# Designed miniproteins, single chains, part 89

Each design is a single chain, and the fold is of that chain. pLDDT is the mean over its residues in the fold that is shown.

## One batch from the design tools (miniprotein)

Design m3287
Fold by ESMFold2-Fast:
Structure m3287 (fold): chain A 76 residues (1-76)
Amino acid sequence: SMEVLAESTPAEELKKAIDGLYRDALEAAKRGDLQTASNLLVALGILEVIATNAGDEEVAKYAREKMKEVQAAIDA
């Protein structure tokens, strides 16, 4: 696997990325843009996998909770 030690993103940056995608996904769902909301939900899932692989269970759990909220908004 390729290592990016000099460019390692701390947990705070992952959480910022999750917050940004979450807000954009909710706004997309709110305006009825379900395709954009679904694409952003997939991106949130990628960030959850990154956090899990980094051993950052708190950030991974945070991403999972945001994904549930986005899915609920899409399903509404």
Scores: mean pLDDT 80

Design m3288
Fold by ESMFold2-Fast:
Structure m3288 (fold): chain A 74 residues (1-74)
Amino acid sequence: SSLQQVIQQAMQRIAEAGQKGQQLLKVDPVAGYQLIADTLQQVADDLQAAGAPQSAVDAAQKMADDARAKAAAL
């Protein structure tokens, strides 16, 4: 189904952004957390557009907000 494809793509994007974010965190922690936050925000938006359960959308949004707050605190 289209929702299953969106979830699989979201998981792949999270994994790739996690790897790039971890590398960036070692040299520029602010940019690293911003990259993670932007990716998780995109995942939340894609999940909402695909009609995923609200709990999944809320979880992705919270992770994006938490990463953005960490960038702002540095």
Scores: mean pLDDT 83

Design m3289
Fold by ESMFold2-Fast:
Structure m3289 (fold): chain A 85 residues (1-85)
Amino acid sequence: MKEKLEIEVMVGVAHIMVGVAVVAYNPKNPLATVEDLPEELRELAEEAVRLGEKALEAVREGKLEEAREYAEKALEKARELLEKA
């Protein structure tokens, strides 16, 4: 149970980081989405979300080691996004 919660928290943090990037880039657009980011940043945001979704799916299947790897990759992509890489 604890490992599942840790992975879910990691995915949540990655998704929050993506949301922060969207808001920071679009401060006057309350309906801004990932699509409102420049192409390079949008690709990083979409990949972070996709990896997070894969992590949660792996958690549901009981594949905790695979889930953690996806969650870590999601956080890495979200960090790259915030660094404007």
Scores: mean pLDDT 80

Design m3290
Fold by ESMFold2-Fast:
Structure m3290 (fold): chain A 72 residues (1-72)
Amino acid sequence: NAVIEDIKKIAERTKKLVRELTSPEVAEQAIKEIDELAKKAIDYANQGNIVEASKLTVAGALRAIGLVEEAL
């Protein structure tokens, strides 16, 4: 279950960073994106697709950061 633990940790750290860098209103969209992509990554991990789970986790974090940057 190490992959699922890592996905959760990455999502939580990314959400924390988003909350620290932006207003609550701007953070809301990025947090929703992070949570949705984390759910998909966990689903892939549960299917044994660790490579896709890892790719989606990284892509999700980068996309969420992009949403925050666009809102600034």
Scores: mean pLDDT 77

Design m3291
Fold by ESMFold2-Fast:
Structure m3291 (fold): chain A 64 residues (1-64)
Amino acid sequence: SEIEELERRMEELAEEAQRLGEELARLIAEKAPREKILEVIQEIARLVLEIMGLLVEKKELEKK
């Protein structure tokens, strides 16, 4: 179903965000360049916004 597909996509994005969070922690510990740290933060923000969009779409489908 569309709801099951949305849930699977949200889970995949959440797992990717977790991996990026681990990479961010590593980069900070390694004193990586600010530009690289910001790049990872921006990617995490993008994934969060995409997850929010899918959550809204799921909520709309549940009403139909």
Scores: mean pLDDT 84

Design m3292
Fold by ESMFold2-Fast:
Structure m3292 (fold): chain A 60 residues (1-60)
Amino acid sequence: APRLFRALAPFPATSPDELAIREGDVVEVLEEVDEDWVLARNLATGETGLVPKRYLEEVA
């Protein structure tokens, strides 16, 4: 099953490897890169990139 998370706050991508998200966006977490960052796909945009874990909560 896909690991779905919801954005708690907007995160603007500031580098090409980062994923821009808006509050309320649903993302699929593809990989946990480290303690602070995940590789995710934004389901609204179809874009993939790195986003800080603290901006996300697991969909209940």
Scores: mean pLDDT 83

Design m3293
Fold by ESMFold2-Fast:
Structure m3293 (fold): chain A 63 residues (1-63)
Amino acid sequence: GAPAIATVMEDYTADGDDELNLKAGDTVKILKILDDTWVEAESLSDGKKGLVPVNFLKVVKVD
């Protein structure tokens, strides 16, 4: 799918080494939608890539 930009709504602590640690107000680029629960994203704050629960994200831009 097309890349999307999302804002993190609440702090998220990674539960695995493949997941991203995020803070509320961070901006991420959604690289791939895996399913209705998980996305692969890149943090625009530090450039790290990982898995993020969809429920923690608010999409602000879709390309």
Scores: mean pLDDT 77

Design m3294
Fold by ESMFold2-Fast:
Structure m3294 (fold): chain A 79 residues (1-79)
Amino acid sequence: SKIEEAKKIIEELAADPSATKEEIVERLKKAVEGASLDEVFEILEKAFEIAQANPDAAMGRKLAEAALEVYKEKKKEYE
């Protein structure tokens, strides 16, 4: 499913310390492309969960900031 594919992408991003915030934002945007609002929230909730659990605090913060940026952009699209 699209949600499972997006979760896989998030796990890969969380494991890649070389990924920039911009790269994470772009990959998350692609992962949620064509998803319903509910699916977008589920995907981004998973991104925040993975960010919170990340043993690399700097990587966790980067992922959380990227997920928040995507959340704000997608929220505007549905308002």
Scores: mean pLDDT 79

Design m3295
Fold by ESMFold2-Fast:
Structure m3295 (fold): chain A 77 residues (1-77)
Amino acid sequence: MFVVVGTTSAAAGAKLASDTYGVAPAIATTPEEGIRLARESGAGGVVMVGKNDAEAERLAREIAERLGADVLVILRS
């Protein structure tokens, strides 16, 4: 399992990740919620969705550092 963090476009990211990796992701709208969901579900990775590359990179780095997990996909909304 992995967590998708983003806004409304996170649903599209979650579907893409599920189709690509064959797992059902959990969806979060904030980094803090994403971290909480990943810890509760034992997620091995995180998918980030940001408005642009800089936002996506910041969100991905923050979550990966706090979880010690790989970021699987970074998507722009």
Scores: mean pLDDT 56

Design m3296
Fold by ESMFold2-Fast:
Formats: C-alpha cells, sequence, structure tokens
Structure m3296 (fold): chain A 77 residues (1-77)
C-alpha cells in the first residue's frame, strides 16, 4: 500500500473510534519515519489535514490537529 492509502486507513480507524488520538499520532509518525521521501510524506499529511478540516466534524478536526502538529514537528527539524 502507498503512504496515502495507509494514512487514509488510519484516519478511517480514528474517525470510527478504533484508535485513540495518541495511537493515531504514533501510527502516523511511524509511517512518516518509514517513508523513503520525507518531504513527500509531509505533503501527504498536509493534504489529508485540509480534507479533514473540510468535513467540519469534531472528530475530523481532532485528526487534522494531530496531523498539523506532526507536520510542524517534522518541519522544525
Amino acid sequence: MSLREQLEELVERFLAGELSGGEFATRVFELVEAAEDREEAIRILEEQARRLRALGTPEAEAAADILEGLVDQLRAA
């Protein structure tokens, strides 16, 4: 599976209540660390966060907040 597909699966599981916020953050971070292209991985996270914000639900906003926080951490390095 591509990074985008794996991220979409994690998002779906988080929105379904199968993952806590901490578990979601950890799994997403592991995906980025395993990625061959870190900059591409960061762009994929940013794209997914924008899509989640557009949904307007509290759960989607929480997921977007986590992804945006991870992007900020990754860009600060």
Scores: mean pLDDT 85

Design m3297
Fold by ESMFold2-Fast:
Structure m3297 (fold): chain A 95 residues (1-95)
Amino acid sequence: LQAEVDAAVKEIDVAVLKSLALGHLRNAIRALERGDGEKAIEHLRKALELIKQMPRSKETEEAARLVEKAIEAAERGDLEEARRYAEEAIRLLER
């Protein structure tokens, strides 16, 4: 079995998806800082869609769960908790 070239191609695709997801997570945090929960939820949902398109790994599964928790917190009006989960997801994806 070999995966050298296929692994490299997947790494490039993952880097693009990760960059876009991080962009949406950062935009979500800015919206939360401004008290705009609706805009934050939009960006969090877009980030979650992008993360779910990444290859399954411990890090991407954990990042997806953190973003889901951030959405739930924002939906109940807990913008500080939503921000914490979003910041944790960013730290995990920036590894």
Scores: mean pLDDT 83

Design m3298
Fold by ESMFold2-Fast:
Structure m3298 (fold): chain A 72 residues (1-72)
Amino acid sequence: LTPEQRALLEELTRVAREAARVASTLPPEERDRVLAEVQRLVDEGVAAIKAGDLERARALIEELRALLRRVE
């Protein structure tokens, strides 16, 4: 991985951990839905980073941040 790919992977991991922490405070139904969406965005983000599609990776990280803002 390039240094930029590594930095994006670290950022994705950081935001995902924060999203999981927030999800743990939600009612069970909402928690499970949010965790599923977080997992989807993380999987797509990791795939984009590994493929070198850094623009898509940044967009997915922003979607994850938007999800966080929506559930807080």
Scores: mean pLDDT 83

Design m3300
Fold by ESMFold2-Fast:
Structure m3300 (fold): chain A 86 residues (1-86)
Amino acid sequence: ELDKEIEVGIAEIYLAIGNWLYSKGDYDGAIEAFERAAEIASKVDPELAAQAYENLADAYSKKGDTEKAEEWRRKAQEFRELAEKL
């Protein structure tokens, strides 16, 4: 099917776009980019998914949505634990 390396690359591009938008104060655009990164990464790379979820939490926190920020931080922790081999 789809090449896993290509999917990882696409997720990394969305993370980069989201980080750039976040740095510009476009938290809505950053959220959309981080959601796309998390959707792709969650299938192929739990560590990238965790990073995307943490970035989602930060963006929601900047919008004052504390409840969604907590939800995404929890999701990030779950995926970091999933990424641990030992």
Scores: mean pLDDT 85

Design m3301
Fold by ESMFold2-Fast:
Structure m3301 (fold): chain A 68 residues (1-68)
Amino acid sequence: AEEELQKAREYLRKAQEYLNAGDVESAREYLEQAEVHLEKADKQDPAAAAPLRVTLEELRKAIEQAEA
C-alpha cells in the first residue's frame, strides 16, 4: 500500500513539475504513471488514496486545458 502511494506521489509531483515548465506531453505521461500506481493503492487503502485521487483529477483537468 505505502509503496504504491509513494510512487503515485512521485509521479504526480513530476507531472506538476513538467506542467509548470510548459512540457504538457511529459506531464501527461507522468500523470498516466501516477494513475496506474494510484489504482493499485486505492485497492489496498482507499482512504489513503482519496486525497491523491483529487490531486490527479485536478492535474488531469489542467493538462486537458493546456492541450486545448
Scores: mean pLDDT 83

Design m3302
Fold by ESMFold2-Fast:
Structure m3302 (fold): chain A 118 residues (1-118)
Amino acid sequence: MPSITESGGGTVPEGGSLTLTATFSGLDFAASSVGWVAKAPGEGGYLVASISGDGSATTYAPRAQGRFTITRDLAAQTATLNMTNLTAEDTATYFAAAGSADGSHLDHAGAGAQVTVV
């Protein structure tokens, strides 16, 4: 079965930086798009960033563009979200997700990494 494990969450001051890492197993990683979804308590989730299976295309939410960077490592089977210039509105649980190669569906998610900005 597919498995996604996130790490790198924590508490950070406003203007700070965090890097989230997800490790993927039990799926065709090279053929899958991967991304990060943020969900604040009582709110719907939103797609923060995604990267295509071949790494040729990235997508960022408007609030993340210029502040966050998504990367992937095919050899390690990891995806990272490097977050800079964090604000209180970035406080959420961040879930790594995997789906179809074209990114049309992200249907498998990990347990999530909590990020708190103070």
Scores: mean pLDDT 80

Design m3303
Fold by ESMFold2-Fast:
Structure m3303 (fold): chain A 101 residues (1-101)
Amino acid sequence: MALTLAQIRAVLRRAVVALSLLYHLGLITKEEALRGLEAVKAHLLATRAPEVSDEQVEALAEEAKEALERIVALLDAGASLAEAVETVLGEEGRAILEELL
């Protein structure tokens, strides 16, 4: 399926929430979470719509990586998963988390 820029952003946001949940549960390390996000980026580069540039995918993936690193830092500082996700990704991130729980 050829993914639009909006769909790519949605996939990356969902990936950040899912990886944050797995990290919070102690199922993966920070390094494994970042590798998981790199795998998602590689898939998005292969499946994007022709009008979506590599630069647009790379920019959204970098934004997602920064979000994931910030959520991990908040979790390590003792924030709840819901607080960390909502602080970084807002109400939309919280809604995704509620779907996954």
Scores: mean pLDDT 87

Design m3304
Fold by ESMFold2-Fast:
Structure m3304 (fold): chain A 64 residues (1-64)
Amino acid sequence: SMFDRIVETYYSYVSSGQYDKALERVRELLEEAGLSQEEIDRILELLRQGKHDEAFDLIRKLLG
């Protein structure tokens, strides 16, 4: 699923210490999924704050 692809992509970059790259790549995938800029920015802010559960719950709700 797109959700699984986003989660796997994020942790792939994070596990290699590439935090900025992780956020950049997640932004691209959320744009591909058709989310608005406001929704994307909210998700990325949660990820920057380390609120991973909240961020991924929000992605799941917005993707359906």
Scores: mean pLDDT 89

Design m3305
Fold by ESMFold2-Fast:
Structure m3305 (fold): chain A 84 residues (1-84)
Amino acid sequence: VSEEERERLLERAREVAREDVALAAADPEAAREALARFDEEAAAAGIAPEVAELARRGLEAALAGDLEAAERAAEEIARLVAAA
């Protein structure tokens, strides 16, 4: 992964985190339902446990309106993807 590709992944991850925060604020009930089913869906999709844990933390942060925590979780996922 090039430095430019990594920068694009990090930028996209931050965009997704901001969108998730906005969507959770608009429909908290749907966001809570998604979070409640997340572990089962992630396992069924074969997502690595470390990635699933970070994604769940990002969704929890989005539901709480914690943009900084959501962005940090998304950046960690992007870092793991870039390292693979």
Scores: mean pLDDT 77

Design m3306
Fold by ESMFold2-Fast:
Order: C-alpha cells, then sequence, then structure tokens
Structure m3306 (fold): chain A 100 residues (1-100)
C-alpha cells in the first residue's frame, strides 16, 4: 500500500544519505543528493496522503539533512545553491507539519 511504499522510499533515501556523507566526488555527490531528495519528497507526499505525520516529518528531515550535507561537502557553486534551496524546502515542509 501507500504506507509501505512511503517507508521503502524513506529507507532508500536514508541509505543514499549515508553514502552521501562518505562521498568525495562532486558528480557522484550530485547524483546521490538528487536521488535522495526525490525519494524523500515522494515519501513525504505518500505519508501525507495516508495521514502519517510522523513519517512525513522524517521525510522532511531527510530533505533538510541532504541540503545541509551538500552545503558542507560540495565546492561547486551551482550544487551549493541547489542545496540551499533543498534545505529551505525541508524547513518549509517541517513548518507546514507544525501548523496542522
Amino acid sequence: GKLEEAEEKLKRAEELIEKLKEEEDEEELKKLAEEAVKLAEEAYRLAREVGDLELARRAAELILETGMIVLEKSEDLELILWGIGVALRGIGLLFDLELE
């Protein structure tokens, strides 16, 4: 069901974020970060659709964490600017959850 799909996407995003923390190649860092954000955003959407606010919060936290890791590790300006946008997106989603 949607809940199981959300949990699977969240787990895959978490695994990619662990790889992201160890990655030193800029092109691979970008690929890992983009895939992690995509999976976490899909998990967030599915979690919201099934009303699992705790799972949605975890997904939003992973989006924020991915942006923050990119900001810490990347030396590419375009990727850094993208990472800022991702981190702000994660913060915005967390704020939206607190309003509900």
Scores: mean pLDDT 89

Design m3307
Fold by ESMFold2-Fast:
Structure m3307 (fold): chain A 64 residues (1-64)
Amino acid sequence: SAEDEALALVQKGGEAAKAGDFETARAYYERALAIDPRNRLARHALAELYEQQGDLARAAALRA
């Protein structure tokens, strides 16, 4: 399902983020949101990346 595919992408993004590859992590989270735009795990994971990089405005929009 789209939800299962989005979850797999979020997990791949999480592994990239743990490795310090934030660009790859972002790409995986964005792909998850393209498949499932309301996926809260992907939105919150991407928000956390933006917070870590100082983009608080984008992070807040993703948490809304």
Scores: mean pLDDT 85

Design m3308
Fold by ESMFold2-Fast:
Structure m3308 (fold): chain A 61 residues (1-61)
Amino acid sequence: AIAEAAALTAQAQALLDQGDLASAEALVNQAIALALKTKLIPLPTAEILAKITAAKLAAKK
């Protein structure tokens, strides 16, 4: 549960670093869904979601 959410968050960060925004967003959404089963959202998951949003805005220039 929490460990899986952390692992998905780390994979999303790696995909974001590679520029694969769609895959990173999908993994962050999976991590959030797992975190909601434990009734909390880890701070790192929220930070990566914010980075994906910022990267998508930058790509829309």
Scores: mean pLDDT 71

Design m3309
Fold by ESMFold2-Fast:
Structure m3309 (fold): chain A 92 residues (1-92)
Amino acid sequence: SMKRLEELKKLSKEELEKKIEELEKQLKKLIEEMKKLDEEAEKLKKEGMSKEEKEKIRKEVIRLTAEALRVIGELIDVELALREQEREKKLA
């Protein structure tokens, strides 16, 4: 995380703000995909799920959760880089 933070601190404030917007859009898309997967899972439960269908849904939940955690981690790093840039400019 330290190496990524140092690389992000080299970017302009405008570039960091654009990264936040892009990451927020990615997170919103992932949340929507997770909601659709939950709706599909509930529908399949009512119809009776096969073992293969349960495993497919489980794998997709894990995949989407891992992607969401990655995006959240990147958002935290970009926000920290912005705060550190502002702090360093005030100390100069």
Scores: mean pLDDT 83

Design m3310
Fold by ESMFold2-Fast:
Structure m3310 (fold): chain A 68 residues (1-68)
Amino acid sequence: MELAEKIKKYAEEGKLELAEHLFLLAKEKGKELYVSMIYGYTKNGKYEEAEKLFNEMKEKTEEHYKAL
């Protein structure tokens, strides 16, 4: 997903606000988008935010498999 790559890139550059904006703007937040944002938080040493988002991902992304 192109959007996931941009989120990782901006977060790696320390542009967390921009990465967060792109994440929020996504209509469908699949597992890949969550992983990219979690990666960005960990790269910037924001482990608390990464943990929070990981917990949200588990709740949201597991529902995708039930829809199949």
Scores: mean pLDDT 73

Design m3311
Fold by ESMFold2-Fast:
Structure m3311 (fold): chain A 77 residues (1-77)
Amino acid sequence: MIKVTFKALDINGNVLEEKTVEVEDDPEKLREAIIEVAKQFKKNPNVYKIVVENVPDEWDEAIEEASKETGIPIERE
């Protein structure tokens, strides 16, 4: 299990929402978790981007795929 922190930021870089989840050491499980968190954050129309912390570098593809699927920019901090 990896503990991942997601932050929803507005256009000025202010943190609107923060969520920490534990995910399996699996890129597909991480992708699913990112999509679910992004769906929750997108309920707030002021969310400009999402940043993720404590993600291993081998999971960058999962972040990119989730960003493409949700239509919101998702970046590593």
Scores: mean pLDDT 78

Design m3312
Fold by ESMFold2-Fast:
Structure m3312 (fold): chain A 94 residues (1-94)
Amino acid sequence: SMKIEKLRKEADELYKKGLEALKAGDIDAALEQANRLIEIGEEALKLGDRETARYIFEQAKRLAMQALKHAENLEQILRAIGLVLRAIGNLLDL
């Protein structure tokens, strides 16, 4: 599906941007990219593509876990934990 390929490409670009944000010390930007990855994974799931959804939720989980390791304040820690739990919940429901 052309639409699924586009979602996967968009997810890869968001994941890359999130990792670049972490390297720059921008934890808030990385958390925002992880949240957007969850939204795109949910879009893939609505289209019935469980494999692409799993791929994207795994990217979201990894990015949120990396953001958690680099979190500088309690707000960032709680946001990162919330995103990790949301990604895991989506993966378990696949």
Scores: mean pLDDT 91

Design m3313
Fold by ESMFold2-Fast:
Structure m3313 (fold): chain A 73 residues (1-73)
Amino acid sequence: DEEKKKKELEEKAKELREKAIEYTSETARYMGLAIKYRIEGDEKKKEEYLKKAQEYSKKTEELVKKAKELLEK
C-alpha cells in the first residue's frame, strides 16, 4: 500500500525533525552557558560548553540529512 508507506516515511521524518529541533535548543542552551563562562573568565567551562554545543549542532545536521534522504523518492 503506497499510502501506508508514505505515512510511515512522513512519521519517521517528523520524528527526525522533532529530534533536530530538540538538539537545536540544546545547542542554543550550551552556547548561552559558553557565553556566561566567557564573561566570567572561566576558559575551561567555556570550552566544555562550546564543545557540547558543537556536538549537538553536528547531531542536528545528521538528523536533517537523514530526514531529507527519507523524503527523497
Scores: mean pLDDT 84

Design m3314
Fold by ESMFold2-Fast:
Structure m3314 (fold): chain A 53 residues (1-53)
Amino acid sequence: MEIEELAKKYGVPRELLEPLLRGKTQEEIDKVRKALEEADSPEQAVQRIANLG
């Protein structure tokens, strides 16, 4: 499942990603992935995806 892969890769909690990815369109999923990729640290990644919710 993509949620677990992103959680492991970027060091963010699975539970935080679930509401952002579950039942979302590809565009919304891509926004989350982009935010994670642009982050320099797990704490910054959490901050970025929090702004998307």
Scores: mean pLDDT 75

Design m3315
Fold by ESMFold2-Fast:
Structure m3315 (fold): chain A 100 residues (1-100)
Amino acid sequence: SARDRRAAEAALAVLRRHLAAAVELAKGHPDYETVAAASARLLAAAERAVAGELSPEEGQRAIDDGAALTRHVAATGTPEMARLLEQATVAFVILVGLAG
């Protein structure tokens, strides 16, 4: 519906902000390249979800990968970055639910 599309676009905007903030915090961190690459992949998956091009299996993989990255970053002692990645993954779950 038009409401679900607007909600999905709003969730995409939230996702973009959280991923951008996480990448900024990752600058100078050993995991910078990993966080930047994973953020780009999650954003690409989110854009495909809004376009109606993301399969349920691809969506679940992106969620699992986001959760794994958040756990890894939390273990490396960057709790603010882990929080932003967790919030981005939650926004992605909401977006996939609204788009599917």
Scores: mean pLDDT 83

Design m3316
Fold by ESMFold2-Fast:
Structure m3316 (fold): chain A 86 residues (1-86)
Amino acid sequence: GERLRREIRETARRLEEALDRAEAALAAGDLEAARAAIEEALRAARRLQELYAEALAAGDEEAVRLAEEAAARLEPRARAVGDRFR
């Protein structure tokens, strides 16, 4: 329903903001700030996966599409940040 779609959009936005912060911190060499932002990104990514599972179980095709679109857009960035931090 609308709640699930709203939560997916909000969670994707939080993930994107955390990735923006992680990328900025890594560029500045601020490993402490980068670690904090990466932890926030990981929490948001886990929540997005939970919401995706809920959308699949509910048969909410629009919510599934929103979660898949967010994952396609943000997962490459999350992987790149993880690779740069390691």
Scores: mean pLDDT 88

Design m3317
Fold by ESMFold2-Fast:
Structure m3317 (fold): chain A 64 residues (1-64)
Amino acid sequence: SEEEKELKILLLEAVINSTEFIIERMKEKKKTASPETQARIDALIEQNEKAKKELEEELEELKK
């Protein structure tokens, strides 16, 4: 139904926004981190950016 679709869109947008916030915070923490910690943060950023991209693709498909 359209209502179920609208709810799904709202939830996806909320999760995408939360993921963006987490990525931004990790990028800030990386600026003052040791090289070893920077490598770990980079891996976590990459994982979260991939997850976000998948959610954005799902959102785009729902809006078609």
Scores: mean pLDDT 88

Design m3318
Fold by ESMFold2-Fast:
Structure m3318 (fold): chain A 96 residues (1-96)
Amino acid sequence: SAIDYFNEGLKLYQEGKYEEAVEQYDKAIELDPEYAIAYNNKGEALAKLGKLEEAVEEYKKAIELDPEFYQAYLNLGKVLEKLGKTEEAAEYFAKA
C-alpha cells in the first residue's frame, strides 16, 4: 500500500497535479516513515508549488534516511540556490 500511494503520487506529479501528488506521498510516508524516495518526491512536488522551505525539509529527511541518495543532494542544492543560500547549496552539490 505504501508503494501504491507512491506510484499514484508519481502519476499525479506527471499530470502537473502537485498538491494531489503531495497528499499521496504523505499517505506513503504514513505507512512507511523510512521511505526515503517518497520524501524526495514530496520535496520535488513542494518545490513545484513554490513551497521551497518545506521542500528543503523533505530533501533533508530523504538524505537522513539514505545518505547515498545523490539525487536528493542535487535537488536540495537547487532549492537552496533559489532561496539565496549559495554556500550551503555548494556543499550539497559537491555530494551529488
Scores: mean pLDDT 91

Design m3319
Fold by ESMFold2-Fast:
Structure m3319 (fold): chain A 59 residues (1-59)
Amino acid sequence: MSPDERAEELARRAVEAARAGDAETAQRLGTKASAMAPTSEKAKELGERVGRALREAGL
């Protein structure tokens, strides 16, 4: 997988973890997704996506 594809996959899994109520896994995977992102803009987008999922889940 390319870094972009891996970052998107990690963000997707982080959002799923947040929706399942697993804040620890969501935060860990979200951080990894942002770190793997090919650009700062993409890292910010992925971080906001995961953060929003956590807030919507009440975590």
Scores: mean pLDDT 82

Design m3320
Fold by ESMFold2-Fast:
Structure m3320 (fold): chain A 68 residues (1-68)
Amino acid sequence: SLSEREKRVLRLLEKGSEAIMKASDAGDSKTVQELLDLMSKLVEAVRRGDEEELEKYAKEIEEFVKKV
């Protein structure tokens, strides 16, 4: 079974991907690049087990997704 933290990360990757597609369809290349960078950093933080960086990038993705 997935932990609550793992479920949150998967949810953010799903929502981030949807936001990237929406921004791409709108021609907003800057938002696409910023979201790709944040999602890459989130994945790397998960891979390294860095809880502080994970929380930081998760919050930044959540704020970005609200604006798209």
Scores: mean pLDDT 84

Design m3321
Fold by ESMFold2-Fast:
Formats: structure tokens, C-alpha cells, sequence
Structure m3321 (fold): chain A 62 residues (1-62)
């Protein structure tokens, strides 16, 4: 999922990148790589990126 999400971001397909990031989170993929991708989605202006970032912040508050 992560590698495919990076490829989608590089291609400018933000909606595909978003879907792949959500799947990566649900599958328990590497937290740091997922957080980096969410940060890149936020920088690219994806409207749902802030909500995903909040989910990841809650995981950090363990």
C-alpha cells in the first residue's frame, strides 16, 4: 500500500493516494511511513488529510 501511495502522489493522483493511505492505516502498515505520506497529502492540499492526521496523532498519544 505505501509504495503504491507514493507512486500515486508522484503522479498527482491525490484521490488514489488518499485511498491507499487509508488502506495502509487499516492494515497496520509502518506508522512513520504512513505519517510521512499523510503529511505529503496535507501539503498537496487534499481536503481529507487533516482528518487522517488527527487519527494518527491519537495513536501517538498512547
Amino acid sequence: MIEEARRALAAGDLDRAYRLVVKAILNGEDFEEVEQLVRELLAAGHPRAPAILNVLKKKKEI
Scores: mean pLDDT 76

Design m3322
Fold by ESMFold2-Fast:
Structure m3322 (fold): chain A 60 residues (1-60)
Amino acid sequence: SSLREELLRKIGEILRLIGEMLDIERSDLSEEEKEKKLKELEEERKKLLEEMKELGEKLG
């Protein structure tokens, strides 16, 4: 179903965000730049988790 496909896409997005966060932590960026980028990715991750929760409720 389209809902399951959308859920799988969002799972993939979360995995990508986790990878990006790890890459930023390991990067040569300044502490301030790392904090800013990690905050932005954390907010995006929270949004995706909320969307996944909504989709999960529609599926189950």
Scores: mean pLDDT 81

Design m3323
Fold by ESMFold2-Fast:
Structure m3323 (fold): chain A 80 residues (1-80)
Amino acid sequence: MSFEEIVKKIRELLEEAVKAYEEGDFKKAIELLKEALSLLNIEVPDEADEILLDILEKMKENFDGVLAGLELLLKERLKE
């Protein structure tokens, strides 16, 4: 999968996660965010679910900023 394809998939998953969060489906929102993070080879423990909810709230306010941060993480992973 190309860098552009991974970024597009992450963006789609994050948009779905924010939508689920706004609809009150916190479980689905967390699952979608974890799926996006798995594309970055990041495994999140269950104890971090509150951190994921905070990230979802921040994405509602500044989606592009959060996405840019994740793109930087992906670029770092691809350099190793």
Scores: mean pLDDT 75

